# Ledger of designs, part 69: designed miniproteins, single chains, continued (3)

Each design is a single chain, and the fold is of that chain. pLDDT is the mean over its residues in the fold that is shown.

## One batch from the design tools (miniprotein)

Design m10550
Fold by ESMFold2-Fast:
Structure m10550 (fold): chain A 60 residues (1-60)
Amino acid sequence: MEEVEKLREKYQRAEEAINRLKELSDKADPETQEAYNRGIELAKKIAEQYKKEADELMKK
């Protein structure tokens, strides 16, 4: 269970980072906005992996 809790915490942190980057992107210059959008895409991919791993452990 502790491993699942850590994965969910990592997922939550990734989602918080995504939301933070979205807010920054909305207020940024176009060039900076491109960089934030790339970060958001990467963070979403990482979050998806954490969620999938946690879900698989929970289904066992």
Scores: mean pLDDT 79

Design m10551
Fold by ESMFold2-Fast:
Structure m10551 (fold): chain A 59 residues (1-59)
Amino acid sequence: SEAQIQALIEQVDNSPLSPEVKEEVKRMINENRIETMDQLAELMMERVQKEREERLARG
């Protein structure tokens, strides 16, 4: 439903992800590639870990 999509998007906006990754994840939600909070949480954790690894590589 539209309300579920909006809830997923709000969760993305409240995440510590970069703006570029947030836009990508929101696109996936709108394309029905992410339909549940559990799927979103798993994806966001993976992306946060990847961004953290990139920051650690900076020094």
Scores: mean pLDDT 79

Design m10552
Fold by ESMFold2-Fast:
Structure m10552 (fold): chain A 56 residues (1-56)
Amino acid sequence: SELEKIRAEIEKLSERADKVVKEYLKTGDPNLKAEAEKLREEIGKLVKQAAEIAKS
C-alpha cells in the first residue's frame, strides 16, 4: 500500500538521521547538523502525508 511505502521511507530516513546525529556529536561538523535538519524536515513531510492518506 502507499501508506506502507511511506512508513518504510520514514524508517530509512530515521536510521540515516540517527547516524548523522551520532557523527555530529563526535565531530561538531556543521554540515552534519544541516544534513540532520534536512532529514528531520523530510521525515516531517512524510509523516504529514501518511496522516492525510490515513484519513482518506
Scores: mean pLDDT 84

Design m10553
Fold by ESMFold2-Fast:
Structure m10553 (fold): chain A 71 residues (1-71)
Amino acid sequence: PAALLAEAARLAREAGDEETARLAEEALRALAEGRLEEAVRLAEEAARRAEESAPEAAELLREAAERLAAA
C-alpha cells in the first residue's frame, strides 16, 4: 500500500494535480503512523478528486484504499 500511495503522489504531481498529490502524501504519513482508518479515508478522497485530472493516480489510490481496508 505505501508504494502505491507514493507512486500515486508522483503521478498526480506529473499530471499537475498538486492537491491529489498532497492527499496521497497525507495518506502515506497516516499509514506510517499506524492510522489505518485515516489512511483509507485520505486515499479514497484523493482517488475521487483524481478521476478526471490524473486517472492513473486515481487507479493506484483506489487499489491502495482497498488493500488498506482489507488489512
Scores: mean pLDDT 81

Design m10554
Fold by ESMFold2-Fast:
Structure m10554 (fold): chain A 94 residues (1-94)
Amino acid sequence: SLEDEKYYLAAVTAAAIAEALGKPEVAQRIIDIANRGYEEGRPKEALDEAISIVRKELPKEEADFILKAVNEVLSAPSIDEAARVAMKAVREAR
C-alpha cells in the first residue's frame, strides 16, 4: 500500500540521514530493521522501532532533524513527493 511504502521510505530516510551525520552504525541498524519489517509486512512497527533508536541514541538536535524529515515523508501526498522530500533532507544533512 502507499502507506506501507511511505513507512518504509521514512525509515530508510532516517538511516540515510544518520549515515550523513557520521553515525553509520545507527544507520545500519535502522536499515536492517526497516528491511525486516517490510519483508514481514509490518513497516509501521519497524518505523516505530527506528524512531525509538533515533530518540534514544542520537543527540537531540540530530534526532529532531531526522524526526522532522520522517514526518515530512509521511505527510507527502504521493510516493514520488515522499521520495523528493527524503532526498532533499538527506542532501541537507551532508
Scores: mean pLDDT 88

Design m10555
Fold by ESMFold2-Fast:
Structure m10555 (fold): chain A 60 residues (1-60)
Amino acid sequence: SLRELAQYRLKIDPNDYLAKGILALEAGNLEEAKEYYRKALEQDPADGLARYNLKKIEEL
C-alpha cells in the first residue's frame, strides 16, 4: 500500500517530508499533511506529487 511505501522511505531518509505527508493524510490529519507537503516543496520545488496532494487538501 502507499502507507507501506511511505514507511519504507522514512527508514531510508527520516527527513522524507513527502512520505510524512502521505502518512499524515492516511491518518486523516489534513493540517499536518499540508505542513509536510509544504516542507517537501521547500526541499524539491519540482515535486509534482507533493504539489498535487497539497492542492487537493486545500480544495476540501
Scores: mean pLDDT 83

Design m10557
Fold by ESMFold2-Fast:
Structure m10557 (fold): chain A 63 residues (1-63)
Amino acid sequence: MSEEERKKAEEEAERIIKEHGEELSKLDPVEAFRKAKELALKRGLSEWAATLAAGLVASRLAK
């Protein structure tokens, strides 16, 4: 279900922030988004779910 993909994206976003948040916070927002998307794709998330996860990461790291 699409909701299952969304949950995976949310969990992966939280994981990325927990493991890589400090590194990503030092990057420009665009670079942080790209890096987060790459990390999500490596985890086997779909292009859509990886994009959602990257957006969530970038939003949560922005002040």
Scores: mean pLDDT 79

Design m10558
Fold by ESMFold2-Fast:
Structure m10558 (fold): chain A 73 residues (1-73)
Amino acid sequence: SMEEFEELLERARENLERAEKSKDVKEIILEEAGITLQYLRAVILEAPEEVLEELERILKRATEILKKKLAEK
């Protein structure tokens, strides 16, 4: 089940890693948007709960990074 959505999870994790390493708000916004797209695709494709939970965790972390950077601005 998780393996069927491994590509979505891998893309989301890569987006998160880039967001964590970036100092540019514009880049962080684009990475968060990328994670959001993978999450929405998983929802539409009726992904298993484990996949949705992992994507929600990744998205939440990226959103927190973005909020912190926006507050610094």
Scores: mean pLDDT 84

Design m10559
Fold by ESMFold2-Fast:
Structure m10559 (fold): chain A 86 residues (1-86)
Amino acid sequence: SELLEFYKKLKELVDKLIIAIENEDFEEVEKALKEISELLGIPEKEREEFLKRLKEAIKNEDDEEIREILNELGELIEKRLKEKLE
């Protein structure tokens, strides 16, 4: 199923993003967020805004802000998935 393969790829990219955040690997954070954005059709400018916020939160060790950004990204993912499936 193309849908199942899409979900598997998205899950792998989200897991990769979380691991990159835990490791403070900014290059891997950028790569994972880019691939997620391309998969979901998120515009480059919107991706760059998320990336900027996420990098600053990681640098500041602001776990609460990181959680909020990830929640916002999760909501955006759900919205884009709904648009693709409906």
Scores: mean pLDDT 82

Design m10560
Fold by ESMFold2-Fast:
Structure m10560 (fold): chain A 73 residues (1-73)
Amino acid sequence: MEPDYEAGVKRAEELIKKNPDSAAAWLALGYNYLKLGEYDKAIEYFRKAIELDPDNVTAKKLLEEAEKKKQEA
């Protein structure tokens, strides 16, 4: 059974409402949008995660992947 990425979006949005400075919550939101094919939203949220945690190598890697997929779409 594939992961429910729409439920993942809602969970990440709830975390952001509780703590908007959580880089991890923004990273999770971007990841779920990346899996849904919403590349513009994924890019926006990965950039937000990097602003909050510039040392987050995972967010930087996922941003590169989202930008590449957007160009291939």
Scores: mean pLDDT 82

Design m10561
Fold by ESMFold2-Fast:
Structure m10561 (fold): chain A 75 residues (1-75)
Amino acid sequence: YEKEYEKGLEYFKKGEEALKQKDYEAAVKYFQEAIRYYEEALSKATGDKQKEIQANLDKAKALLVEAINKLREAK
């Protein structure tokens, strides 16, 4: 699960950077990738690590919704 979690964190950071640059299309793409990797990591993790990954997954989902709304507003 560690490799999947690390990839999730990498894509999450790319998503945050894209949002900062107002590249909402890229932000949506990166947050979708982060969610995919976090879900893979979550399926393999247990205990306190499962809760940590779930919290990051929930945050990525919230930022994805924000990015989608910003993308719609920009069009």
Scores: mean pLDDT 84

Design m10562
Fold by ESMFold2-Fast:
Structure m10562 (fold): chain A 79 residues (1-79)
Amino acid sequence: SLDERIEKAVKIAVSARRAIDEARKAGDEALVTTVEGEAVKELQELGLSEEDARRIVEAAKTESEEEVARLAREAAEKA
């Protein structure tokens, strides 16, 4: 359902943001790259476009949790 897609997209995006933040604090650049790739893949499996999935993951590296959740919701709604 749309509601399940939104919930899962937000969860993936927020979890990726937290994992990226922790990996960066640990100095683990390889783990950052791995988390990025897995998040893009998981978002695409939910039916999001590659472009939207990549935009969400880029935001996960630079934006607040609230902004990342907002972008994930909007992308999932229009998918």
Scores: mean pLDDT 87

Design m10563
Fold by ESMFold2-Fast:
Structure m10563 (fold): chain A 71 residues (1-71)
Amino acid sequence: SEIDNLRNQGSDYYAKSLTNYGKALEIEKKMKDSGDNSPDDKKKYDDYLNKSNQYKNNSNNLFNQANNLES
């Protein structure tokens, strides 16, 4: 069904969001452990956070669409 497909896609985007958030946290830990906040590491951190947020927003939109169709 369309509802199941939207929920499955939402779950996939949520998983991608968590993966990118995890990568951002790894870079944050690296920067804290080294005491070195290089511009390159800061950029990678920001890029992964931005991707995480985009995937989370896509996930939320898909779940909202599924919920609207369910009722």
Scores: mean pLDDT 88

Design m10564
Fold by ESMFold2-Fast:
Structure m10564 (fold): chain A 66 residues (1-66)
Amino acid sequence: SELERRIEELRKEYEKTIEELVEKLREALAAGDLNDPEKQKEIAELNKKATELLKEIRRLLEELAR
């Protein structure tokens, strides 16, 4: 169904966003830059994106359930 396809697209985007977030965290830790405001902003934006994607996925799953 169209809903299932949209959920799968959002899930892939969520997974990609989490991978980017983990990579940014690893880079910041390796460089000792975890307290860098620019790095913190990048991490915060990725976390915000992941949260919004998860919220949308949950909403669509509820729609798909009935």
Scores: mean pLDDT 84

Design m10565
Fold by ESMFold2-Fast:
Structure m10565 (fold): chain A 56 residues (1-56)
Amino acid sequence: APSAEARETARRARESALAAGMSEEGAEQVYRAGLSGKDGEEAQRRAVAAAIAHGL
């Protein structure tokens, strides 16, 4: 299960992606990537990588 830090980071990354105009499908991929992080730093890193892969 994702840590509380990874979960919160993933949630914020998804909200930021949606606010930046990313599709709901893209934002969901950002969220899922963030949840795969072991901590907040890895969650942020994975979420950013997913956002870039989806054109942000």
Scores: mean pLDDT 80

Design m10566
Fold by ESMFold2-Fast:
Structure m10566 (fold): chain A 62 residues (1-62)
Amino acid sequence: MEEDFRRALRALGEASELLAKTTDPEKKQKARSLIQEAGRALRAGDYRRAVEFAEEAIKVLE
């Protein structure tokens, strides 16, 4: 895999695990939006932007 693609997948996985542990509805909503944006960037081949959105979701959930 390309380095950026690998990073995007790992960051999305980490964000998804944190999302599953989060019970705060406001944090869940914001993180879901960021994860959706990361998924769209990934489908568009913009792996760098996918990493950025996934990392922002992790920050929201931490």
Scores: mean pLDDT 81

Design m10568
Fold by ESMFold2-Fast:
Structure m10568 (fold): chain A 56 residues (1-56)
Amino acid sequence: MSREEIIEEIRELLEKTTDPGARAALGMLLKDIETLDLSEEEIQELFEKVKEKYGL
């Protein structure tokens, strides 16, 4: 999955997710992707961890 595809999926989940913790985690992940020089693999791993933690 590409960096851009993951960013779009995070944005879609933010529109659908009502859990405040999940929203905070997804928002922080977006900021980290924008501000840190993360690899696609690192971004994908972090995204999967957030989805597992919040049942997304």
Scores: mean pLDDT 81

Design m10569
Fold by ESMFold2-Fast:
Structure m10569 (fold): chain A 104 residues (1-104)
Amino acid sequence: DLSSLSLALEIEVKDEKTKEEALKKAEELGFSEKDIEKLRNILKNMGPGESIRVYVDAEGNVAAISISLTGKDGKTGWITIGKNGEILSVTGPLAEAMEAAENK
């Protein structure tokens, strides 16, 4: 439940400089080297207009990451991934596509 977590970082990717600024902010917030590496790998695969939100627990450890993905039709959905790489939630057109794939 994301309601028990705090939003620590929110950024919209505009260019490569925006990705670098996100990583610097995460370092300033005291994220672990392992969490910085995970964030770097996620940002590497993101494009302009896509957003990332990083949630932390009461101890300041990264507990969930939400990524916005824009489909070919311009509609935006969100994937939220837990600390163990598990999918916690999916919204928007991507949720519909995943449901359709699961019924195959």
Scores: mean pLDDT 73

Design m10570
Fold by ESMFold2-Fast:
Parts: sequence; structure tokens; C-alpha cells
Structure m10570 (fold): chain A 87 residues (1-87)
Amino acid sequence: MEELKKEGEELFKEGEELLEQGKYEEAIEKYREAIKLFEEALGPDDPRVARALAKLAEAYFLLDKYEEAEKVGAEAQARLEKYYASL
């Protein structure tokens, strides 16, 4: 669990670095990998999953993939809302 969470955090950080470099497609791949690891370690509605989904949406937006950005961004909000509703 902790190991998967740490790997997810590292991939998320790599995604952020790639996004800053304008390597949006590579950033998307890193964010997708981070999301998978966070979901496995923490569950689908954990705020770290929602945060990674929000960054994935940002990367899609920067690639002019507005439909994908909107869908993923809405998913991030929905998962975060479920998390707070469950507290």
C-alpha cells in the first residue's frame, strides 16, 4: 500500500515536470499511471486520485483536447465530492 502510494507520488511529480516542459502527451501518460497506483493504494475517491485527474484534465486542455479535459475534470470533481460526503 505505502509502496504503491509512493510510486504514484513519484509518477505524479514526473507528470508535473513534463507538463512544465510542454511535454503534454508524456505528462498524460505519467498522470494515468499515477491515478492507477493511487486508486489501487487509496481507493478511487481519495483526494490524491481527484488531484491527479485534475492535472490530467489540465494536460488535455493544453493539448486542445477540450472534450477529454471537460470529462476528466468533471470526474475529478465527482470523486472528490464523494470523498467529502463519506467523512
Scores: mean pLDDT 86

Design m10571
Fold by ESMFold2-Fast:
Structure m10571 (fold): chain A 102 residues (1-102)
Amino acid sequence: SEEERQKRLDEIRRLAAETVRAIQDGDVEKAIENIKKLAELALESEDPEVQRTAVGALLAIRRYAEMAGHEEVAKASDKAIDEIVEKHPELRPYVEELRAAA
């Protein structure tokens, strides 16, 4: 339903914001746990908007982690994106476009 889609999109945005905060606070364990939750939302959904939103969030998280020097968090984000693309290969061009822009 549209309500279920909106709830999932809101959850992705909330998890992304919490993950950025965790990175800023140096809470690597929490950042990695939230990355796994973001990946799960994309992997369990057949909705392209949910999948793209989660992937976009993971790419943004990766960039923040890289800039902050949290290599382990950046690697966790890359692994999550790879797992999503493995299940949904149609997302590959979208991921490559976003990576080229950032």
Scores: mean pLDDT 87

Design m10572
Fold by ESMFold2-Fast:
Structure m10572 (fold): chain A 68 residues (1-68)
Amino acid sequence: SHAEALELAQRAGQALQAGDLETAARYAIESLKLDPTNPAARLMARELLRAAREAGDEAIAKRLEEAL
C-alpha cells in the first residue's frame, strides 16, 4: 500500500542517516516493490544510489539500479 511504501522509505532515510547503506537499500527496495510509482520511494532509492556510488559499493548500487 502507499502508506506502507512511505513508511519503508522513511525507514530507509533513517538508516542512511545512520550510515547503514545495506539496511537503507533493503527498505528502499521493499518500498518500491509495494508502490513502484511512489515519488518518495523513488526519490529515496535515487539518493541511496548516489550514496552507494560515492561509497564505491557496487553491490548495493546494482540492486538499487535493478529496483528503479
Scores: mean pLDDT 84

Design m10573
Fold by ESMFold2-Fast:
Structure m10573 (fold): chain A 67 residues (1-67)
Amino acid sequence: MTVSPLILEGEVLLSLGLAAYSLGDKELALKQFEEAIKLYEEQIKKEPSERAKRLLEEAKEKLEEVK
């Protein structure tokens, strides 16, 4: 199974954003989710995949929940 570095970095950022949100740091959570979204969008432009699209939608949903 081949996982792009962009996907891995995005997943780390998504996890950090969720942790920040659970600790009450809404501003940090927003920044982490926005950065994850950018990485997933870049990955999709280079190599479209269902995993990347799913992760992008998750990150967008989390961003909308915390904004």
Scores: mean pLDDT 80

Design m10575
Fold by ESMFold2-Fast:
Structure m10575 (fold): chain A 80 residues (1-80)
Amino acid sequence: MMSFDQAKSIAVSLMNRASQVPTVSDVAQQSRQDVQSSQSFSQLVGVMQRTVGQFRSRAPDDPTVQSIVGRMDQLVDSMR
């Protein structure tokens, strides 16, 4: 089972990658702060699910963003 600290570290890494993409950079930076302030798996899952929805809405045709979304979905599944 994945530890909370490990899940949080992976989430921060994914948000750092997304922050390099101009179309979602602002969302990624805000979500990174929300991830760092998260105190439980439930809160972290909530942040990831909201961020995935925003990334899909703002950059549906961006292969880099869709790759990051895929990694975020894998992280959420690993926390269940």
Scores: mean pLDDT 84

Design m10576
Fold by ESMFold2-Fast:
Structure m10576 (fold): chain A 69 residues (1-69)
Amino acid sequence: KKEELQKEIKEVEEQIKEIEEEIKKIEEEIKKNKDDEEKVKELERKKVVLYSAKGILLAAKSFLESLLK
């Protein structure tokens, strides 16, 4: 079942990449709207949620990689 673990790792890597792209978009929107305090607060909250999701996926990837040893 090594092939199944490798597939799961690739799927997690793809999800991490998508989250990183969303974070970059949010950072650009924050720069664009830096004078709008409410908009910045909303975007910062979304960014925190995305970083939390990324952390969970990184932990999952590390766990899956440990199973491939």
Scores: mean pLDDT 83

Design m10577
Fold by ESMFold2-Fast:
Structure m10577 (fold): chain A 56 residues (1-56)
Amino acid sequence: DEAAERAAELAREGDPNGAAKVLLEAGASSEAASKAAQIGHQGGDSLEAAREALEE
């Protein structure tokens, strides 16, 4: 949860690489982390995307 919130903030602030790294360190796959970071950066639901990445 804290990792998902931090990744969502980084993606919204224009740091999708940082968001992906946070998700990877929390146990997400590279593919899931990359998708979630891009969704957040493009103005999607960044927190929902980050949580989904950690559940995959």
Scores: mean pLDDT 77

Design m10578
Fold by ESMFold2-Fast:
Structure m10578 (fold): chain A 56 residues (1-56)
Amino acid sequence: MMEEGKELIEKGQQLIELAKLLENTGAPKEVVDKLLEEGKKLIEEGKALLEKYEKE
């Protein structure tokens, strides 16, 4: 259960790092923005799961 939340946060962080790498290499803004948005969404989802288990 908590492992799933941590895994989502890790995946989200990986996408954000990938987006930063692509931005530095001149990738299209649309691609970078999509990866940043997906990464942030995964991190928020993972944090929400961890918060739920903390209160249960």
Scores: mean pLDDT 79

Design m10579
Fold by ESMFold2-Fast:
Structure m10579 (fold): chain A 55 residues (1-55)
Amino acid sequence: SSLRKELLEAIGRLLRALGDVIEAELRGDREALERARKELEEAREEFKEVAKKLE
């Protein structure tokens, strides 16, 4: 279903964004960390919107 595809895409984005945060932390790259945190926040909001469709 389209909802399942949206959910999997949202989960994929969230996991990728989390990986970017971890990588930036490990490198001590503050600029990369700030960008990665913003990407993670965007991914969180997209996931929340998809999750609302399941309720």
Scores: mean pLDDT 84

Design m10580
Fold by ESMFold2-Fast:
Structure m10580 (fold): chain A 79 residues (1-79)
Amino acid sequence: ALEEVERLVAEGERLAAAGLASEDAEQHDLYFAGAVGLYRDAARLAEENPELAEVARRARELAKQVQSDGAAKLAELAA
C-alpha cells in the first residue's frame, strides 16, 4: 500500500517537473493534468490505511499546488 502510494506520488512529481520544463502549452497541460490525477489517486489509496492519513493529506495538498502552478505556467506560455 505505501509502496504504491509512493510510486504514484513520484510519478506525479515527474510529470509536474516535465510540465514546468515544457514550453509547449498542449504538452504542459497534459503533463499537469496527469500529475493532478496521480496525486488524487495517491490520496485515495492512502485514505484506505489509517497510518497513511498524513500521506493522504500531503497528496491532496500536492494536487492543489500543482493545479495552481500549472495554471500560472499555462498563462505565461499563452502570453
Scores: mean pLDDT 78

Design m10581
Fold by ESMFold2-Fast:
Structure m10581 (fold): chain A 72 residues (1-72)
Amino acid sequence: MEVLTLSDEEIRETLERKAEESGVKLSEEEREELLRELLLQKELARLAEEKGITELNDEEEKKLLEELLKKL
């Protein structure tokens, strides 16, 4: 939800900062996976907001994911 207001660059910077603060060394692969997940969540939230959906249930989330994947 807060992720929706962040740019892709800000999400990446936040992820790097959090990893450094926690003392966890994330591999580039792990960082890329987390970044993709956060970007996907941002896009899902944007699509839900565009359609006037304030709360996503699992079924609605699945439909939005299918629509998003079909465009890729």
Scores: mean pLDDT 62

Design m10582
Fold by ESMFold2-Fast:
Structure m10582 (fold): chain A 69 residues (1-69)
Amino acid sequence: EPSKEAKEYFNKGKELLGEGKFEEAIEYYKKAIEADPNFAEAYEYLGKVYELLGKEELAKKYKEKAKKL
């Protein structure tokens, strides 16, 4: 469903998240969303990372976006 480019960015984000590199993971999830704005899973993971960083308003915004896709 998502583009190959979006999926590549998303997979890199997941790799970085696994390494505990939360800010870098956010950058790659945002790149995935830029490549495919309907990539629900990228919004969901972005929301989860913002929640882990204590950025609740951003976490809520991206989680809500994911639910609408």
Scores: mean pLDDT 85

Design m10583
Fold by ESMFold2-Fast:
Structure m10583 (fold): chain A 78 residues (1-78)
Amino acid sequence: MEHVRAALEAARAGDYETAVEHIRKAAEEIARREPSLRPQLQEGVRAAEEAARAGDGETLIRIAEGLLRAAQAVELHE
């Protein structure tokens, strides 16, 4: 969950590039634990990249929070 937490902190700080990078890493780690989620996680990464390009920090925060809940559901520990 280290990358999920880092993504959320970066998004809240307005560092959207760092937030997207950690979202990508978190999504890959969750997908390794639960491969059935991979398509949904890839959609989340694309949405995060779009939000970052638009300067939409609120959407980035929501995506990071969704990943945090997914990571907790698969009992992901870093």
Scores: mean pLDDT 80

Design m10584
Fold by ESMFold2-Fast:
Structure m10584 (fold): chain A 66 residues (1-66)
Amino acid sequence: AAKDLGNELIKAGKYNEAIGVYKEALKAEPNNAELWNNLGVAYEALKQYDEAIKAYEEALKIDPNN
């Protein structure tokens, strides 16, 4: 549900709200590589590249093929 909400917020261009939803979802599922990757996409869309890189690195630690 939280992942689906975050994805809908990204589709709507609500990247700041999507970041909040993904961060809350990651408190429940910290080893979910897809949530980390989606967080990176949201940061990248806001041109917050340092934060995007950190999120993508966390996704790669969980799933090295992502």
Scores: mean pLDDT 83

Design m10585
Fold by ESMFold2-Fast:
Structure m10585 (fold): chain A 100 residues (1-100)
Amino acid sequence: NIEERIKKLEEEIKKDPTNVVAYSALGKLYYEKGEYDKAIEWFKKALEIVDKNRDKLDEDIYLRVKAAIYRGLSNVYRKQGKTEEAEKWDKKAEELEKKR
C-alpha cells in the first residue's frame, strides 16, 4: 500500500540523505494520496538535494533528474488548479530538456 511505500522511502532517506530519487518518489506518493502540499514539499526537498549534489552527478543525469522534479511540481500545481504556476515549472523542465 502507499503507506508502506512511504515508510520504505523514509528509511532509504535516513540511510542516504542524498538519495534524490527517494525524495522525488515521496513527492509522487503524496500526490497519489491527494496530499498536494506535502507532495510539493518533498519535490522541493528533492530539488534542494539535487542542486546541493550537482558536482557529484554527471551533467546529463543532473539535468534529467532536475527536469523530472520540475515536471512533478507542475503536475501537483495543476491538480491544485494553479495552472499558471504549473506552466512555469513545465517551461523550466523544457529548458533543461533542450540542454540534453
Scores: mean pLDDT 85

Design m10586
Fold by ESMFold2-Fast:
Structure m10586 (fold): chain A 66 residues (1-66)
Amino acid sequence: DEFNRDVAKIANEGIELLETEDPEKAREKVRKMAEEFGKKHGLSPEEAERIADAIYEAAEATVKIA
């Protein structure tokens, strides 16, 4: 459950960043958080990038849908 908890944490932080920061800047920060998450959990760079993209997309969809 550590993986899922960390994913939820960076997703929530990503959504908060998109809400409080410029979206472009928030995306950069989410990318960095996903990279650190990937290092922590022994993921490949590709997997870390997929997580960053998924979080950004989910955050955008959530904000747009309301």
Scores: mean pLDDT 73

Design m10587
Fold by ESMFold2-Fast:
Structure m10587 (fold): chain A 63 residues (1-63)
Amino acid sequence: MSPLIERAEALLEAGRYNEALEAARRALREATTREDLLAAIGVLLRAIGDLLEAAIKSGKPFV
């Protein structure tokens, strides 16, 4: 398991979507296995979805 993917998932659970996106993007660049790539993509999709929902519900845009 990539430590970057673990970090991205932890940040996502903590509600730190901007940092989770950055960590997931880095994990994608450094991923060498298909499993790591799929995991990083999964985190990115979740973070984007959660960020969009949070922006709509709270009325605060992503900066």
Scores: mean pLDDT 74

Design m10588
Fold by ESMFold2-Fast:
Parts: structure tokens; sequence; C-alpha cells
Structure m10588 (fold): chain A 68 residues (1-68)
């Protein structure tokens, strides 16, 4: 789905060292996701990535995006 692709791109951006704000802006521009929803999803992804849980980071970001 488009939300799954957005979540995967968010995780990739975070792994490349991009800021939360830059990644959220990219999701807004490419997928039309509202900026606040994108920020919440990216923040959730970052929390799971910090725990070394990349697959969960993607899954949790999708759940946040589906909830907006």
Amino acid sequence: SNLERAAEEAVRGLKEGRSLEDVARELTERYGIPYEAALNAVEMARRYLAKGKEEEAIRMAVLVLEGY
C-alpha cells in the first residue's frame, strides 16, 4: 500500500541520518500525508529503530499513518 511504502521510506531516511522534520516533510510532499501525522509516524519509527527493531519500526509507522 502507499502507507507501507511511506513507512519504508521513513525508516530508510532515518537510517541514513536524516532529521525527523526532513523525513516528515518528504512524506507530506510524496504521499500527501498531513505533516502532523507524518511527524507522529516518523517519531514512532525512530523509537523502534533506536531499539534495533527495524521491522517493527515500519509496522508501527504504518499503524500510526492508518489512524489519521
Scores: mean pLDDT 86

